# Ledger of designs, part 76: designed miniproteins, single chains, continued (2)

Each design is a single chain, and the fold is of that chain. pLDDT is the mean over its residues in the fold that is shown.

## One batch from the design tools (miniprotein)

Design m6627
Fold by ESMFold2-Fast:
Structure m6627 (fold): chain A 66 residues (1-66)
Amino acid sequence: EAEELIEKVARAIAEALGIPVTEETWPALRRFAIEEIKLAAKQEELPKFFQSLGLTKEQLEEIAKL
């Protein structure tokens, strides 16, 4: 599901940046994850970060339409 993939990306970004996932930080992390997914969907090659999370370019393109 799209929301599960967004959550997976948002949590991975939070971990990489050392940001705690809380009620206060979640809206910003979720928005940032959606923006990163939209940018990745526009690229010719799927970034390694998204590949490591088990995401495909097709899944990113589907989320980017939301």
Scores: mean pLDDT 79

Design m6628
Fold by ESMFold2-Fast:
Structure m6628 (fold): chain A 77 residues (1-77)
Amino acid sequence: MELEAKEIGDGLYQAVLPDGSIILFGAPEDSQKTVNAVDLVSGEIHTAEVVENDGENVVLRLTVNGQEVLIRFKKTK
């Protein structure tokens, strides 16, 4: 599934899944291949793959509760 993330302050982004999971992560730097994403409901830390990062638009791929998730967001400068 594809989700949009919202900026919640100072480079921190949040995405809410249909199952109620809340995924929190920091914006990757241009050279990063992975970021740590925290599920605020379960407390699990997931390693998300950076699928796209053009310096502004970012797409992360991870698996949450057996579902592949693509999280899209616009990186704040």
Scores: mean pLDDT 79

Design m6629
Fold by ESMFold2-Fast:
Parts: sequence; structure tokens; C-alpha cells
Structure m6629 (fold): chain A 68 residues (1-68)
Amino acid sequence: MDFETVRAILESLPERHRALWARYVAEQMPKEDWPQLIALLEELIARETDPEARAELEALVREIRGQL
């Protein structure tokens, strides 16, 4: 999957819907691509101003890392 397209979709979503969409994307992609998804999610976390949206993204990153 093109990660620029994934970034564009995530940035177009309401902040609190991003973690759910990112989880769906993770489930559809090979685990070998998960490090790149984690990097993208960490960029979003760094820019995230909604504390609940940030917490959901951080929880997803921890879950994905736990499965690597």
C-alpha cells in the first residue's frame, strides 16, 4: 500500500476516528510493512492535539509493536 495515500486518508478523518481506520489498515497489510505504519502513526501522534485521539493512537502503536 502507498503510505502517502494512507497518510492523506488519516489526515482527512476526524481526529478521534484515526485510530480505528489505522487499525483496519494494519489488519489488511503484511506485518513486514508494520514498521512503516508505526513511523507514520508516530508522526501523527507528535502533531495530535486531542489527548483522547493521541491516547488511542499510542495504544494502537503499542499493540502493533507487541505483535512484531
Scores: mean pLDDT 81

Design m6630
Fold by ESMFold2-Fast:
Structure m6630 (fold): chain A 73 residues (1-73)
Amino acid sequence: MKVLVSGSTATILVTSDVDAASAAALAATVSALKAAGVTNVTIVFNGASVSAAGNAAIAALKAAGINITVKTA
């Protein structure tokens, strides 16, 4: 997972399928970015699939007040 931060915006590049363990790591990364003042997060899935656990983690993070955009590359 690669993370790029620019001001209040962050981009996370995910190149491996998101299971329960990697969903937890993604949630921790987004929470750390929010704590650092990031309000907008773009998650880019490049060759990766999102499991039900990954989708649930993303939905929970959106509910926590972070603007999350999901893209497939």
Scores: mean pLDDT 76

Design m6631
Fold by ESMFold2-Fast:
Structure m6631 (fold): chain A 97 residues (1-97)
Amino acid sequence: SELEEEARRLLEEAERLEEEMRELGEKGREMMLKDKELQPLLEAAEKNERIGDMVLGALYKVGAKTPSSASGGAILGVGLDTEIRLKRERARRLLEE
């Protein structure tokens, strides 16, 4: 039951982060569509459907306006995707004993 409570907490944290990044991802996409300099980065993010929303959300969060500032946002987005996946994997392992 303690392991089930920890697993539930990890799943709730993962869902919260995913929902937040999904919402920010939409704003990031709108931001990039308005800036021709950022269009290649938008195209690269859209090719990676699994992590695209994480990358776009992170780019919006850091206020990326150039390819240089966008590289930091892309790293953050990949890191957040990894964190969500690891939280879900940890929760699954706790439920498997």
Scores: mean pLDDT 73

Design m6632
Fold by ESMFold2-Fast:
Structure m6632 (fold): chain A 96 residues (1-96)
Amino acid sequence: KVEEVERFRKLTLETVQELRDAGHEKAAEIVDLVGKAISYLLLGDEEKAQRIIDSAPEEYQPVVKEAVDRAKAGMPLEEVIDYAKQKAIELEEKLR
């Protein structure tokens, strides 16, 4: 349903803003990409979701792909975003 996509987009935007407010700019970029890819997945556009993964910076691709795979496996979207947030912060610290 369109309502599920809108609810998920709101959650993604709130999480991205939270990360930016905390100074986690790269983590915010990763979570934004996860949100875009999963939004296309929810709309039934798996090809567009895959293109977002493939066009992401190489270092970000594993986190974005894993989050999309978890969403495909039926993980609740809130848990997928929490997973993406945690892994994005870990990756940002590693890339420092």
Scores: mean pLDDT 85

Design m6633
Fold by ESMFold2-Fast:
Structure m6633 (fold): chain A 69 residues (1-69)
Amino acid sequence: KGLQGEYDLLKRSYDNLEKQAENLKKLAEQYEKEGDKKRAELLYKNAEGSKNLAEQMKKQGKEVEEKLS
C-alpha cells in the first residue's frame, strides 16, 4: 500500500511536469511567432528543465512499479 501511494504520487508529479513542459513549449512557440526570441528561448529552456525532471520521476516510478509487480 505504501509503494502504491508512492507510485501514484510520482505518476501525478510526472504528469504535471509533462503538462507544464508542453504548455511552456506552446507558449514559447507563440512568442517566437510574435518575434520575441528572448522570451521564447527562456520558455524553451524552462520546458526542457521540466521535461528533464519528469524523466527522472518516470525512472523512479518505474523502479517502484517493478517492486509492485
Scores: mean pLDDT 80

Design m6634
Fold by ESMFold2-Fast:
Structure m6634 (fold): chain A 96 residues (1-96)
Amino acid sequence: TVTKTATSADGVVATATLDQETGEITVTVTFTDNGKTLTVTLTLKKANESKAVETSAGALVIVTLTKLSETTYEVTVTVIKPDGTESTVTLTLTKN
């Protein structure tokens, strides 16, 4: 597996893990909303796929997977909180 972690300026932490055998990418997004730590996990199986999930607190988490080459993938995570604040984190995963 290949794992990358990045943090936005406002504290959204995204960790992306590439399974090199299956090509599946698992993205875990951790952020704080209303004083609580929220964690969302999404699995992306197709290149150029996007998934979105709404948390119980009303935050929207959008994860987009872009294939840049046969060995390189870009993961973009966008978190939209109920107050309208938007945070974006980008990660690059390279296959060994």
Scores: mean pLDDT 78

Design m6635
Fold by ESMFold2-Fast:
Structure m6635 (fold): chain A 61 residues (1-61)
Amino acid sequence: KLEEIFKEGLEFLSKHVPEEYRKELEADYKERLDRVKAAITSPEQEEKLLEKMKEGLERMK
């Protein structure tokens, strides 16, 4: 699910970002998630995006 992948990415990044920037990071992530959800017009686009985001998270770990 798109929201779960974003949450996992945010949790990972927050471990590597000073606390003073976490509030801005969370706000940016929410804005980006909203924009992505608005841009998705088909189930295929959502599935493709989820796959790429999952790959990105695995590469960061």
Scores: mean pLDDT 74

Design m6636
Fold by ESMFold2-Fast:
Structure m6636 (fold): chain A 73 residues (1-73)
Amino acid sequence: MKEEIEKLKKKADIYKTSADVARFLAAAYREQGPENEELAKRYEDTARQFDNKAKEYESKIKKLEEELKKMES
């Protein structure tokens, strides 16, 4: 169980970092000109998807941590 929690924490961190990178790219493409607006929006959508994945992993972590506490009590 503890190893699974650590793996999920690493997955959550990867998705959080990926979301930040996608937001950075979206901003960079907007600065290049209006022709890149659709591409910028796609990166923003990607960032939102990564944020949602990170939250899913955080929810799984919380559930597993609660189960681990019950096993120790």
Scores: mean pLDDT 83

Design m6637
Fold by ESMFold2-Fast:
Structure m6637 (fold): chain A 90 residues (1-90)
Amino acid sequence: SNKEKVIKIIEEMKKKALKAIEEGASVEEINKILDEGYEKIKPLLSKEDAEKIEEEIKHLKEVLKTASNEERKELIELFTDLLIKYFEST
């Protein structure tokens, strides 16, 4: 189903972003991972879900700019886990 595909892509995005943070990646590299993940899920989403997730990613990117590496890991985990929970519950 589209739901299962979306969850899998978010899980892969989470894993890739957390690995990048652990390896000392810049905020620009983390943002690229988030953008690539969003572009993969976008065609599988309703217009409403796509617009909401785009705004949530935009907000996350702003918070990541001033966050420590530990906070960046926590923010990525929280964001991706909440998205997975949302799609599992719909």
Scores: mean pLDDT 89

Design m6638
Fold by ESMFold2-Fast:
Structure m6638 (fold): chain A 61 residues (1-61)
Amino acid sequence: MAKQKGYDFAKKLLADGKSVKEVKDEVGKEVEQLLLQGRTQDALDYAEGAMEEIKKYEKSL
């Protein structure tokens, strides 16, 4: 679920017209919150899902 949430979040931000830099910044905030809650695996999965979508987007440019 955390990986899918990261993927969906990045996809939504990119669809809303945010730059890759802005999307990475927003994803970083979510990852930081998960780490602060002690949810290290969820943070890693979330980041991985978001990066997967960002890479897919960059490849389409």
Scores: mean pLDDT 84

Design m6639
Fold by ESMFold2-Fast:
Structure m6639 (fold): chain A 69 residues (1-69)
Amino acid sequence: SSELKKRLAELEERNAEIMKEIKELNAQLKATTDPAEQAAIREKIQELSDELVAIGLEIARLRKELEAG
């Protein structure tokens, strides 16, 4: 129970961190005119978006385990 709650809290913190980073990267993307830099920022946003999906699924799983116990 305590380990599951700790893991859930860690994932929720990582989720918030990634959302903040995506927001900052979107602001950088809007501000830049360099095509190479735009491509690099878009790739990073995609990577972080994929991580958010994986974290969201794990959070849902852990929440269900906590509700069952």
Scores: mean pLDDT 88

Design m6640
Fold by ESMFold2-Fast:
Structure m6640 (fold): chain A 86 residues (1-86)
Amino acid sequence: SHLEEALEYGQKAADALRAAGHTDQAQQVLDYVQQGVRAAQAGDGQAAQEHMDRAMDAAKSTGVEEAIEYVREAAYHLGLALAERA
């Protein structure tokens, strides 16, 4: 499902951040992606988007391009899941 894909990309983003030495931001990204997926499952598209925006801000703060791209993929799949439920 798109929500499972969003979680998988969130994990890949966190792994890339940890590999680059950004352990705190890795945990923040993973926590925000998980919260975004839970909000989407509850039908709260606004909260889901706000959590994904926070995940993206955390990833961008590190400058790790690979992690930023993985968060974009997570947001894309979360957006598809929200569109299917709307």
Scores: mean pLDDT 90

Design m6641
Fold by ESMFold2-Fast:
Order: sequence, then C-alpha cells, then structure tokens
Structure m6641 (fold): chain A 100 residues (1-100)
Amino acid sequence: MDEVREEARRLLLPEIERAAENRALMTDDQLARFAYGMAASALMHLVREKGVPFEEAARIVREEVLELLRELLNLSEEQLERVERAVEEAIEFVRRVLEA
C-alpha cells in the first residue's frame, strides 16, 4: 500500500505543482480536464507498468488526486465536486479500456 501510494504521488505531485503555478490561468473546465488526464494516466501506469490490481490502484489514485488538489490548489467546494466527477469518469474510462 505505502509503496503504491508513493509511486502515485511521484507521478502526480510534479504535475499538480505545475498546475498550482499556473492556477490563475486555468478555468474550472480546464481544471476538470487536467484532473481527468492525471487520474487516467496515473491509474494506467499503476495497473499496466506496476501490476497493481485495478480496484486498489483506482482507490489510491482517487484519494491522492483529490488530496493533492485540495492542498495545493485551494479548491472551492464546487470546484472539488467537479474534479471528483472528472476523476470518477477517468477511472470508469480506464476500467473499460483494460476490460476490452
């Protein structure tokens, strides 16, 4: 669990820090698309490259993306709800790709 969470953070943290530096230039739609892309990419890496079971990887990616975005971007509750939806859509997209 800890090693998988550390790997997820290694993938997510640099991108989210870069987004934080450019936060003033991002719309809520761009933020949601960013969260979707980040979640999909991290989840694919954990499952395909690291061999993490899908449900475990999805749980960790969901938790880490939302935690880091809340901490580093100071999102409003409305922005967080939109991001949470985007992350769930990304997880479902990756599930379908891996089951095909």
Scores: mean pLDDT 83

Design m6642
Fold by ESMFold2-Fast:
Structure m6642 (fold): chain A 68 residues (1-68)
Amino acid sequence: MSPAEVAARAVAHELEKEFGVEAEGRLEGDTAIITVRNPSEEAKEAAERGARAIEKAYGVKAEVRFIE
């Protein structure tokens, strides 16, 4: 498992712990994907910050997806 994939999963786990949402982190090709189900505005902002941190740390693309 790549460091970027580990980081994406860690961000998802922290979102679940902090906001009580369902979240998933994975690496799709060379893009880190963070998926959050039924997020609050605070959870959306936290997910975006996590994605930007992954991009800065690992030089990969990161994408946030919100599911209803």
Scores: mean pLDDT 83

Design m6643
Fold by ESMFold2-Fast:
Structure m6643 (fold): chain A 82 residues (1-82)
Amino acid sequence: SMEELKKRIEEERKKQQERVEEETRRAVKETEEGAKKAREYFDQGTAAEGSGRMIRSVGDGVDRIIEARQKARKAIKEVEEK
């Protein structure tokens, strides 16, 4: 029924939203930990290496969040199409 379909779509949206939020929190935490480690390289006089590692860590985190959001959108669309 249309009502059952609406309920399934809403449940999938909530499930995917929770997954995206969890992946976002993990990406932020990993980036913060990477930033703390990069600070050690600055303190040791290897600032160029620290900067490079920080940039890569942020990039990896952003890519992970984008992938999680894309996966969520695809899952929701698959439910909507059925």
Scores: mean pLDDT 78

Design m6644
Fold by ESMFold2-Fast:
Parts: C-alpha cells; sequence; structure tokens
Structure m6644 (fold): chain A 67 residues (1-67)
C-alpha cells in the first residue's frame, strides 16, 4: 500500500540521517510524522521533510558545514 511504502521511505531516510548525526556530532529530533529537525554542533537548526530525501540530505550537509 502507499502508506506502507511511505512509512518504509521515512524509516530509511531517518536511519540515514541518524547515522550521519552520530558521525558528525549532530542532533536529530522527530518533530512530526514527516518532519525532522537537525541541530548542528553550534546550535543552528534545519527542518527537513522525511518524504524528500534530497531535502533531508541537503539539510544534513548544511548542518555539518555550519558546525
Amino acid sequence: SMAAELEEQRKRILERVKKAAELYGLEVEVVDENTIRITSKNGETYEADLLDGDNVDRATVRAILSS
């Protein structure tokens, strides 16, 4: 079903971000079912859509670079 496919997509993207956060010293917070907040080492925050992997990846890179 579409719902199961979206849930799997969100789960995979979230796992990818959490691994990057562990490596680069970022914080990841789940704000709602489709939104995460990534916090850099310097406290700058970036929100990203868990259904848009490119958006999440760009936010993650920005958080890394701002740290």
Scores: mean pLDDT 84

Design m6645
Fold by ESMFold2-Fast:
Structure m6645 (fold): chain A 88 residues (1-88)
Amino acid sequence: MDREEGLAALEELERLLEKADLSPEVKKLLLEAIRLGRKYLETGDPALAEKAEELLAQAGALATDEEKKLVLQLIAEANARAAARAAA
C-alpha cells in the first residue's frame, strides 16, 4: 500500500467509524488514531505513528468483543472501498 492508497483507506475508515454503533470513548480514540495516521502518511513523522498505535491499544483495551469485531469489519470495508477508488 502506497501513501495514496493508505490515505484513501484511512478516509473511508473515518467515514465508516463516524457512523458506527460504537461507545463514544472507543469511537473518539479510533478517530484520533486515524487522524494521526493520516498526518503520519503526509509528514513521515514516526512520533505520530507511535501516538496512533498507543491510541489503538487504548481503544482495544476499552472495546467490547462485539466492538472489536465491528472495527475489524469496518477496516476490511474501508480497504475494499479504497481499492475500488484506486481502480476507478
Scores: mean pLDDT 82

Design m6646
Fold by ESMFold2-Fast:
Structure m6646 (fold): chain A 67 residues (1-67)
Amino acid sequence: SDSAQQLQQTLDAQADEMTAGLPESAQQQVRDLLQQAHQALVDGDFERAQQLLEQAQQVVDDAKQKQ
């Protein structure tokens, strides 16, 4: 539970920073991916959670590159 709690706090702390200044569609996509990552953590699937976090970061990077 501690790992899930710490990762949830990290996701919450980073969500606003990651999505700041992005288009609404990109913000929503990142939020959806972070929610899926949290669900994967609750399910005990840490590999999937890490993959979803990486996908969220890729969406942020792509949006900043003005895709």
Scores: mean pLDDT 75

Design m6647
Fold by ESMFold2-Fast:
Structure m6647 (fold): chain A 118 residues (1-118)
Amino acid sequence: SLEAAVAAFEEAAEKLVEKVEKVDEEQAKKIREAAREAIEAARAKDFEAFVKALSELVSSAVKAVKKAPEELQDEIKKAAVSAVKAAGRLAVAAGLTTEEGMEVLVKQTEDLLEEAIS
């Protein structure tokens, strides 16, 4: 259901925030704001607003990974991928995209986060 997907995304985003705030409180705040905007966009069925919000969340996670100590880099990367996967399920539940389309976005997120720690 849409509400189950919203709850799962909120949980995944908050776990990401918990990891990121240990490194950069400003980026953690941006992730919270982006997650809220993504949920609002999904409920409004606004695909452009949803993609913009998700891009801000990923960008903030990448910036946090670049500043993070090595031990936290992997934790932030895993939490960010989980949040994007939950966002994908939310987008599908809201009728904004297909499961296949979100798999591409998840893979791109993993690649960006890997590059940030290299």
Scores: mean pLDDT 83

Design m6648
Fold by ESMFold2-Fast:
Structure m6648 (fold): chain A 73 residues (1-73)
Amino acid sequence: MSDETAAATRAATEATIAALEDEALRAAARALVASLPDTPEGVFEAEVAVSFALMARTIGGPAAAVAVLEKLL
């Protein structure tokens, strides 16, 4: 993973989080991102974690997504 790819991935993840309408889910996602290192690996881990939480949201709503993010912290 190149630094440019990491920057693009980070921007996409931040845009996804900013588009979330549920304030608690947005806060939980930002807390997870902040807990990870500012490295290409940390950026990629944040994207995977947020994507997994969004999948949980489609099944159990925002509360399920928040629970997934909290388990990853």
Scores: mean pLDDT 78

Design m6649
Fold by ESMFold2-Fast:
Structure m6649 (fold): chain A 87 residues (1-87)
Amino acid sequence: SKEDLFEELLKKIEEAIKELEELAEEARRNGDDGTAVILEHWKKELERFKEKVIENRENLSEEELKRMIESVETLMRLARELYEQRK
């Protein structure tokens, strides 16, 4: 249902925010301030995205919610790759 997709999206966003924070903290601990700054920026953008999703809840279609979930999942794959591969 649309309600189930909305709750799934919010859960994915919250989990992504926490993971980005943890990855950024670990990057700083390892002396990789450049990666940390990028991950911190993505966290802030994701926090803003969450606010907009909540504000627009009634106007979002199931197809839009599914695409948003895929976008969050794609961002997190890229964040993990950035953390692991960037020197």
Scores: mean pLDDT 87

Design m6650
Fold by ESMFold2-Fast:
Structure m6650 (fold): chain A 85 residues (1-85)
Amino acid sequence: SIKDKVIDLLEILIKVLEEHGKTEEEKEAIKELRKLLERVKAIDNDEEALELAIRGLEELLEKYKDNKFISKLLSSTLEELKKLK
């Protein structure tokens, strides 16, 4: 399903940040992404889950825009999510 692909993309993003991220800002981003993932998992509708994930990543991208590592990973994941529309 589209929801399963959204969950998989968010889990991959979190895993990459966990493997490479060591700063407090990166740890904060991981916590926010985990909260977004749980919100997405709670939605039964595939389209609503995708829209929540896109909106959530756009909000996080604005918050972390000055962090080149986080923003690059968020942007890449956001583009993959937009392809599912």
Scores: mean pLDDT 87

Design m6651
Fold by ESMFold2-Fast:
Structure m6651 (fold): chain A 63 residues (1-63)
Amino acid sequence: MEDRDVLAEVSRLLAEMHRQGLSPEDMLKRLQAYLKEKGKEHLFPTAVSMVRVVTGQKVTIPP
């Protein structure tokens, strides 16, 4: 799967999780697990930015 296809799926999952009322922290945990499963962990900073845009909340990234 190409990075663009992974990011499209991340966007879809994020929209679904947002509709379900998940916290930004829970969204990030699920997206991190998904990206790890796909071997695309380098896209996690982009996923964090997407969560911030969708939720309007500043999210603290754990070290």
Scores: mean pLDDT 75

Design m6652
Fold by ESMFold2-Fast:
Structure m6652 (fold): chain A 100 residues (1-100)
Amino acid sequence: EEVERLRKELEEHRKQAIEDFTKAINIAKKEGLSQEVIDKFEKARDAAEKGDLETARKYVDEAIKLLQKEGGSSEVLKYAIDAKKHVDRAIELEREIEKL
């Protein structure tokens, strides 16, 4: 059914975002990025794990802005952007489910 497919897609995107946040955190620590950047990614991951996708989006946006200032690597940016893409898609799916 359509509702079950949308819920399954939402959970897959949420799971992928959490994995991408974890990768971004590990790379940020390895590259010696600021604790502020690491804290933003950890807050984004925690929010995503709790299903608070709007809060996760807020913190990943803040983390990306900090990465631009600190000169984060293309690898950290890749995972941060991918995580944001998955969070944005999960929010869209949540809104679609609410309209059904």
Scores: mean pLDDT 88

Design m6653
Fold by ESMFold2-Fast:
Structure m6653 (fold): chain A 90 residues (1-90)
Amino acid sequence: SDADDALDFLDENESRLSPEIVELARRIIEALRARDYEGALRALEELEGLVKEKTPEILELFERLRRAIEARDVSLALGLLRQLLVLLQE
């Protein structure tokens, strides 16, 4: 599933991401799996607050991800989260 693919991505890239980003990404994935869209949006806001250097590409992915969650499009949201996490690698 898209959620399992996103969790596998986190496990494979844990060493390339900050622990706080990994924890928030996991919270977003779990919230989306549970159809807890409010919880997913709260975790996304916390993740956005951790990202100090926001390129236009990162800003666009945060906006698209927020809109996907608001539209309750779980598959799109998980795909966008994976794209965002690639850009957030250290």
Scores: mean pLDDT 86

Design m6654
Fold by ESMFold2-Fast:
Structure m6654 (fold): chain A 68 residues (1-68)
Amino acid sequence: DHELPSGLKGLAILGDMVADWIAGKITVEEAIALADEALRAGLSAAYLLAVARTYQLDEVAAHIEALQ
Protein backbone atom coordinates (compact mmCIF):
# COMPACT_ATOMS: atom_id res chain seq x y z
CA ASP A 1 0.00 0.00 0.00
CA HIS A 2 1.41 3.37 -1.06
CA GLU A 3 -0.66 5.38 1.45
CA LEU A 4 0.15 6.26 5.05
CA PRO A 5 -2.11 4.52 7.61
CA SER A 6 -5.24 6.74 7.78
CA GLY A 7 -5.89 5.34 11.29
CA LEU A 8 -3.18 7.70 12.63
CA LYS A 9 -5.35 10.70 11.68
CA GLY A 10 -8.35 9.01 13.34
CA LEU A 11 -6.31 8.44 16.53
CA ALA A 12 -5.38 12.16 16.63
CA ILE A 13 -9.05 13.19 16.24
CA LEU A 14 -10.06 10.72 18.98
CA GLY A 15 -7.37 12.05 21.33
CA ASP A 16 -8.51 15.66 20.79
CA MET A 17 -12.17 14.66 21.28
CA VAL A 18 -11.46 12.90 24.61
CA ALA A 19 -9.26 15.78 25.87
CA ASP A 20 -11.90 18.40 24.95
CA TRP A 21 -14.71 16.28 26.49
CA ILE A 22 -12.81 15.93 29.81
CA ALA A 23 -12.11 19.69 29.76
CA GLY A 24 -15.83 20.41 29.17
CA LYS A 25 -15.11 22.23 25.90
CA ILE A 26 -17.48 20.26 23.63
CA THR A 27 -21.12 19.17 23.68
CA VAL A 28 -22.43 15.60 23.19
CA GLU A 29 -23.39 16.57 19.60
CA GLU A 30 -19.85 17.84 18.89
CA ALA A 31 -18.33 14.68 20.46
CA ILE A 32 -20.50 12.48 18.19
CA ALA A 33 -19.46 14.57 15.14
CA LEU A 34 -15.77 14.13 16.05
CA ALA A 35 -16.32 10.37 16.51
CA ASP A 36 -17.82 10.22 12.99
CA GLU A 37 -14.81 12.21 11.69
CA ALA A 38 -12.40 9.72 13.34
CA LEU A 39 -14.27 6.81 11.69
CA ARG A 40 -14.10 8.56 8.28
CA ALA A 41 -10.34 9.02 8.87
CA GLY A 42 -10.01 5.21 9.18
CA LEU A 43 -10.13 4.64 12.94
CA SER A 44 -11.47 1.20 13.98
CA ALA A 45 -15.07 1.42 15.23
CA ALA A 46 -14.24 -1.25 17.85
CA TYR A 47 -11.30 0.80 19.18
CA LEU A 48 -13.33 4.05 19.23
CA LEU A 49 -16.15 2.24 21.08
CA ALA A 50 -13.69 0.86 23.67
CA VAL A 51 -12.27 4.38 24.30
CA ALA A 52 -15.77 5.92 24.50
CA ARG A 53 -16.77 3.31 27.11
CA THR A 54 -13.52 3.85 29.06
CA TYR A 55 -14.16 7.61 29.38
CA GLN A 56 -17.93 7.16 29.93
CA LEU A 57 -18.92 8.92 26.71
CA ASP A 58 -22.19 6.98 26.82
CA GLU A 59 -23.94 8.85 23.98
CA VAL A 60 -20.89 8.44 21.70
CA ALA A 61 -20.75 4.71 22.59
CA ALA A 62 -24.48 4.31 21.79
CA HIS A 63 -23.99 6.11 18.43
CA ILE A 64 -21.05 3.84 17.47
CA GLU A 65 -22.98 0.68 18.54
CA ALA A 66 -25.91 1.77 16.32
CA LEU A 67 -23.51 2.00 13.33
CA GLN A 68 -22.39 -1.65 13.78
Scores: mean pLDDT 79

Design m6655
Fold by ESMFold2-Fast:
Order: structure tokens, then C-alpha cells, then sequence
Structure m6655 (fold): chain A 64 residues (1-64)
């Protein structure tokens, strides 16, 4: 369901923030999270353009 996909997205973002705060975030981990978020957003029915805009917003919000 859409709620399950949204929960998975929330969990991925939370884990990413935690690893960044702990100084454990690698470039490989960042790429894997972005790739997984792209797949989940596509499963929710977002277009490639919408996905790219959303990922840019997440990246800026997470990185400050």
C-alpha cells in the first residue's frame, strides 16, 4: 500500500540522518539511499521530473 511505501521512505531518511549525525555516512551509502528513494517514489506513481525535484529537496534539507 501507499502507506507502507511512505513508511519505508521515512525509515530510509531517518537512518540516513542518523548515520550522517554519527559521522558514518559514506558516498556509497548516500548513493544507495538516493537510488532506493527513487525506486520507492516511482512505485508511488511520481514522474521522473517530480522524483528529481523531491530528491533535490531532501538532499538540501538533510545536508543543510
Amino acid sequence: SSSELLQEISNLIADYIRKKQEGKLTEEMRKEVIDQLRKLLKALGFSESQINQYLERIEKAIEG
Scores: mean pLDDT 80

Design m6656
Fold by ESMFold2-Fast:
Structure m6656 (fold): chain A 63 residues (1-63)
Amino acid sequence: GVEEVRDRMIEEVKKAKTPEEAEQALVDGLNELRRLGATPEQVRRFYEEGLKAMEEAGLEPLP
């Protein structure tokens, strides 16, 4: 379901080696979530979770 796709997205973000790869994993995951009928509110929340996963992985974009 939607939560399983969210979990896979977060895992792919954490596996990324560069910020660009992590951003692509977020884009791909969010597109799949939208296709599964995730609400705009769910998509926003999951995007925020993905950004936190990028921070935890040390993949933050330089300021």
Scores: mean pLDDT 79

Design m6657
Fold by ESMFold2-Fast:
Structure m6657 (fold): chain A 82 residues (1-82)
Amino acid sequence: DNFLKLIEENEERAKKLLEEGKKLGVEEAVKAAEEAIEAFEKAREYYLKDSNNRENVLKATGYLILGIGHILQAELLLKKKK
């Protein structure tokens, strides 16, 4: 399942950023990484709903995009601070 694999890969990326942000003491990056993880949890929740309703897939996709945005935010914050 390509969509679930994308969620899983991005969750691992977010967890790595969370760990790095915590080690470097960059609170804003930690926050962004936590928000990414929360968004990916929501993406998985909507995708796994037993429904042929395309709305659930669109919501899951929206949360995946939101999570990726938070990952990029965390990466930029870490790059700016070291």
Scores: mean pLDDT 82

Design m6658
Fold by ESMFold2-Fast:
Structure m6658 (fold): chain A 64 residues (1-64)
Amino acid sequence: SPETEEKIKRLKELAERNRAKAEELRRYLEENPDLPEYIRLFLEAVAESSEFMAERLEKRIEEL
C-alpha cells in the first residue's frame, strides 16, 4: 500500500542516517587515537547506540 511504502521510505532514511553517524564517529575515533579515555569511551558508546538503532530499523523494514 502507499502508506506502507511511505513508512518503509522513512525507516530507510532514518536507518541510513544512523549508519552514517556511526561511520563518522568511528572514523573520527580512528583519526584521533590520542583522545582522553573518557571522551573516547563516550563516543564509542554513541557509535554503538547508532549502529544498534540502524539494525533495529533495518529489521523492521524486513517485516513490512
Scores: mean pLDDT 89

Design m6659
Fold by ESMFold2-Fast:
Structure m6659 (fold): chain A 74 residues (1-74)
Amino acid sequence: SMSMQMTKMMFRALSLLTEAEFHLKKGDKEAAQKSLDELRDLVNQLKSTGDPELIKLSDKLEKKADELEEELKQ
């Protein structure tokens, strides 16, 4: 089940991913890393809910964050 709070957390997580991708594309590695750090904190919060749909989303977001961090190191 999703509450209004959970829905807002999901949209915030997707927004942070989009911000990280945008900053990476612009060459702003510091801003991209900041967005990724905030995303990882939020992913941990989503996993802590125990909601299967939020855990599934969190796993997907964590994988995307890992891919973007590898790109940052290149």
Scores: mean pLDDT 84

Design m6660
Fold by ESMFold2-Fast:
Structure m6660 (fold): chain A 62 residues (1-62)
Amino acid sequence: MIKELLEEYKEKIDGSTPEQRLQITLEGMKKLQDIGYEEGKFMEGSEAALELSEHTRRLLAE
């Protein structure tokens, strides 16, 4: 679930405008952490949220 959600948000970010990317990233990070907490996979959810943030950071640096 967490890996699937991470990839879904990466795809949304890739297909979005620069203005939308920050909002989608924040929403995705919250969802990944929430699901991680609910499933007892807090570390996995937090790591996925950080990975999503890094993905967006790399896109903005290009």
Scores: mean pLDDT 82

Design m6661
Fold by ESMFold2-Fast:
Formats: structure tokens, C-alpha cells, sequence
Structure m6661 (fold): chain A 62 residues (1-62)
């Protein structure tokens, strides 16, 4: 989906997990419906990951 693809791009373009979390949270605040649910899934993955590479791999598996 476009929401997952946009979220993945944000994580890939982030220098660290804290930056990725901050930007994904901002997307979540302006999102509704199915997009919001998908962004919430991405946020959970990023928050549970030890590093960006792990987060990216998990999001790609969605």
C-alpha cells in the first residue's frame, strides 16, 4: 500500500530510530482509516527494532 511504502521510505531516509519514530508519529497524527492502521503497524515495528536495518526488513515483510 502507499502508506506502507511512504513509511518505509521515511525509515530508509532516517539517520536513526528516534528520527524514524518521530516522523512516523507525525504521519500517524494526520492519517485516518486503513492508512492509519498500516502506519500504526510500521510504528510498532520501528519501536520494537534494535536498529534501522531490522526495522526496514520487518516493514518490507508486511
Amino acid sequence: SSAIQQSLQIVQDSDDLDTAITQIRQMLQTSTGDDRQQIQQVLRIVRRSDDLDTAISQIQSM
Scores: mean pLDDT 84

Design m6662
Fold by ESMFold2-Fast:
Structure m6662 (fold): chain A 80 residues (1-80)
Amino acid sequence: LEEEAFEEVVKKFAEVAGEEVAEKLRELGEAQAAGDWARADALAAELKPAMEKMMADPEKKAKLEAALKELERKAEARLA
């Protein structure tokens, strides 16, 4: 479920920010799952400026927020 939810986030990032950002986000998730914190930190640092630029765009911000709200709803439904 958590993996499935993360795949949806990666897909939304590909649609909003492009394939390169989506690929780095996927690699970040894989690094975290593997316990490779050094790689995860490096990828997070590379993604930070792209995320800030995306959040500065009101259309992209709205799409990202909508995707995150859907993931929260799915997580809550799973726990209920």
Scores: mean pLDDT 70

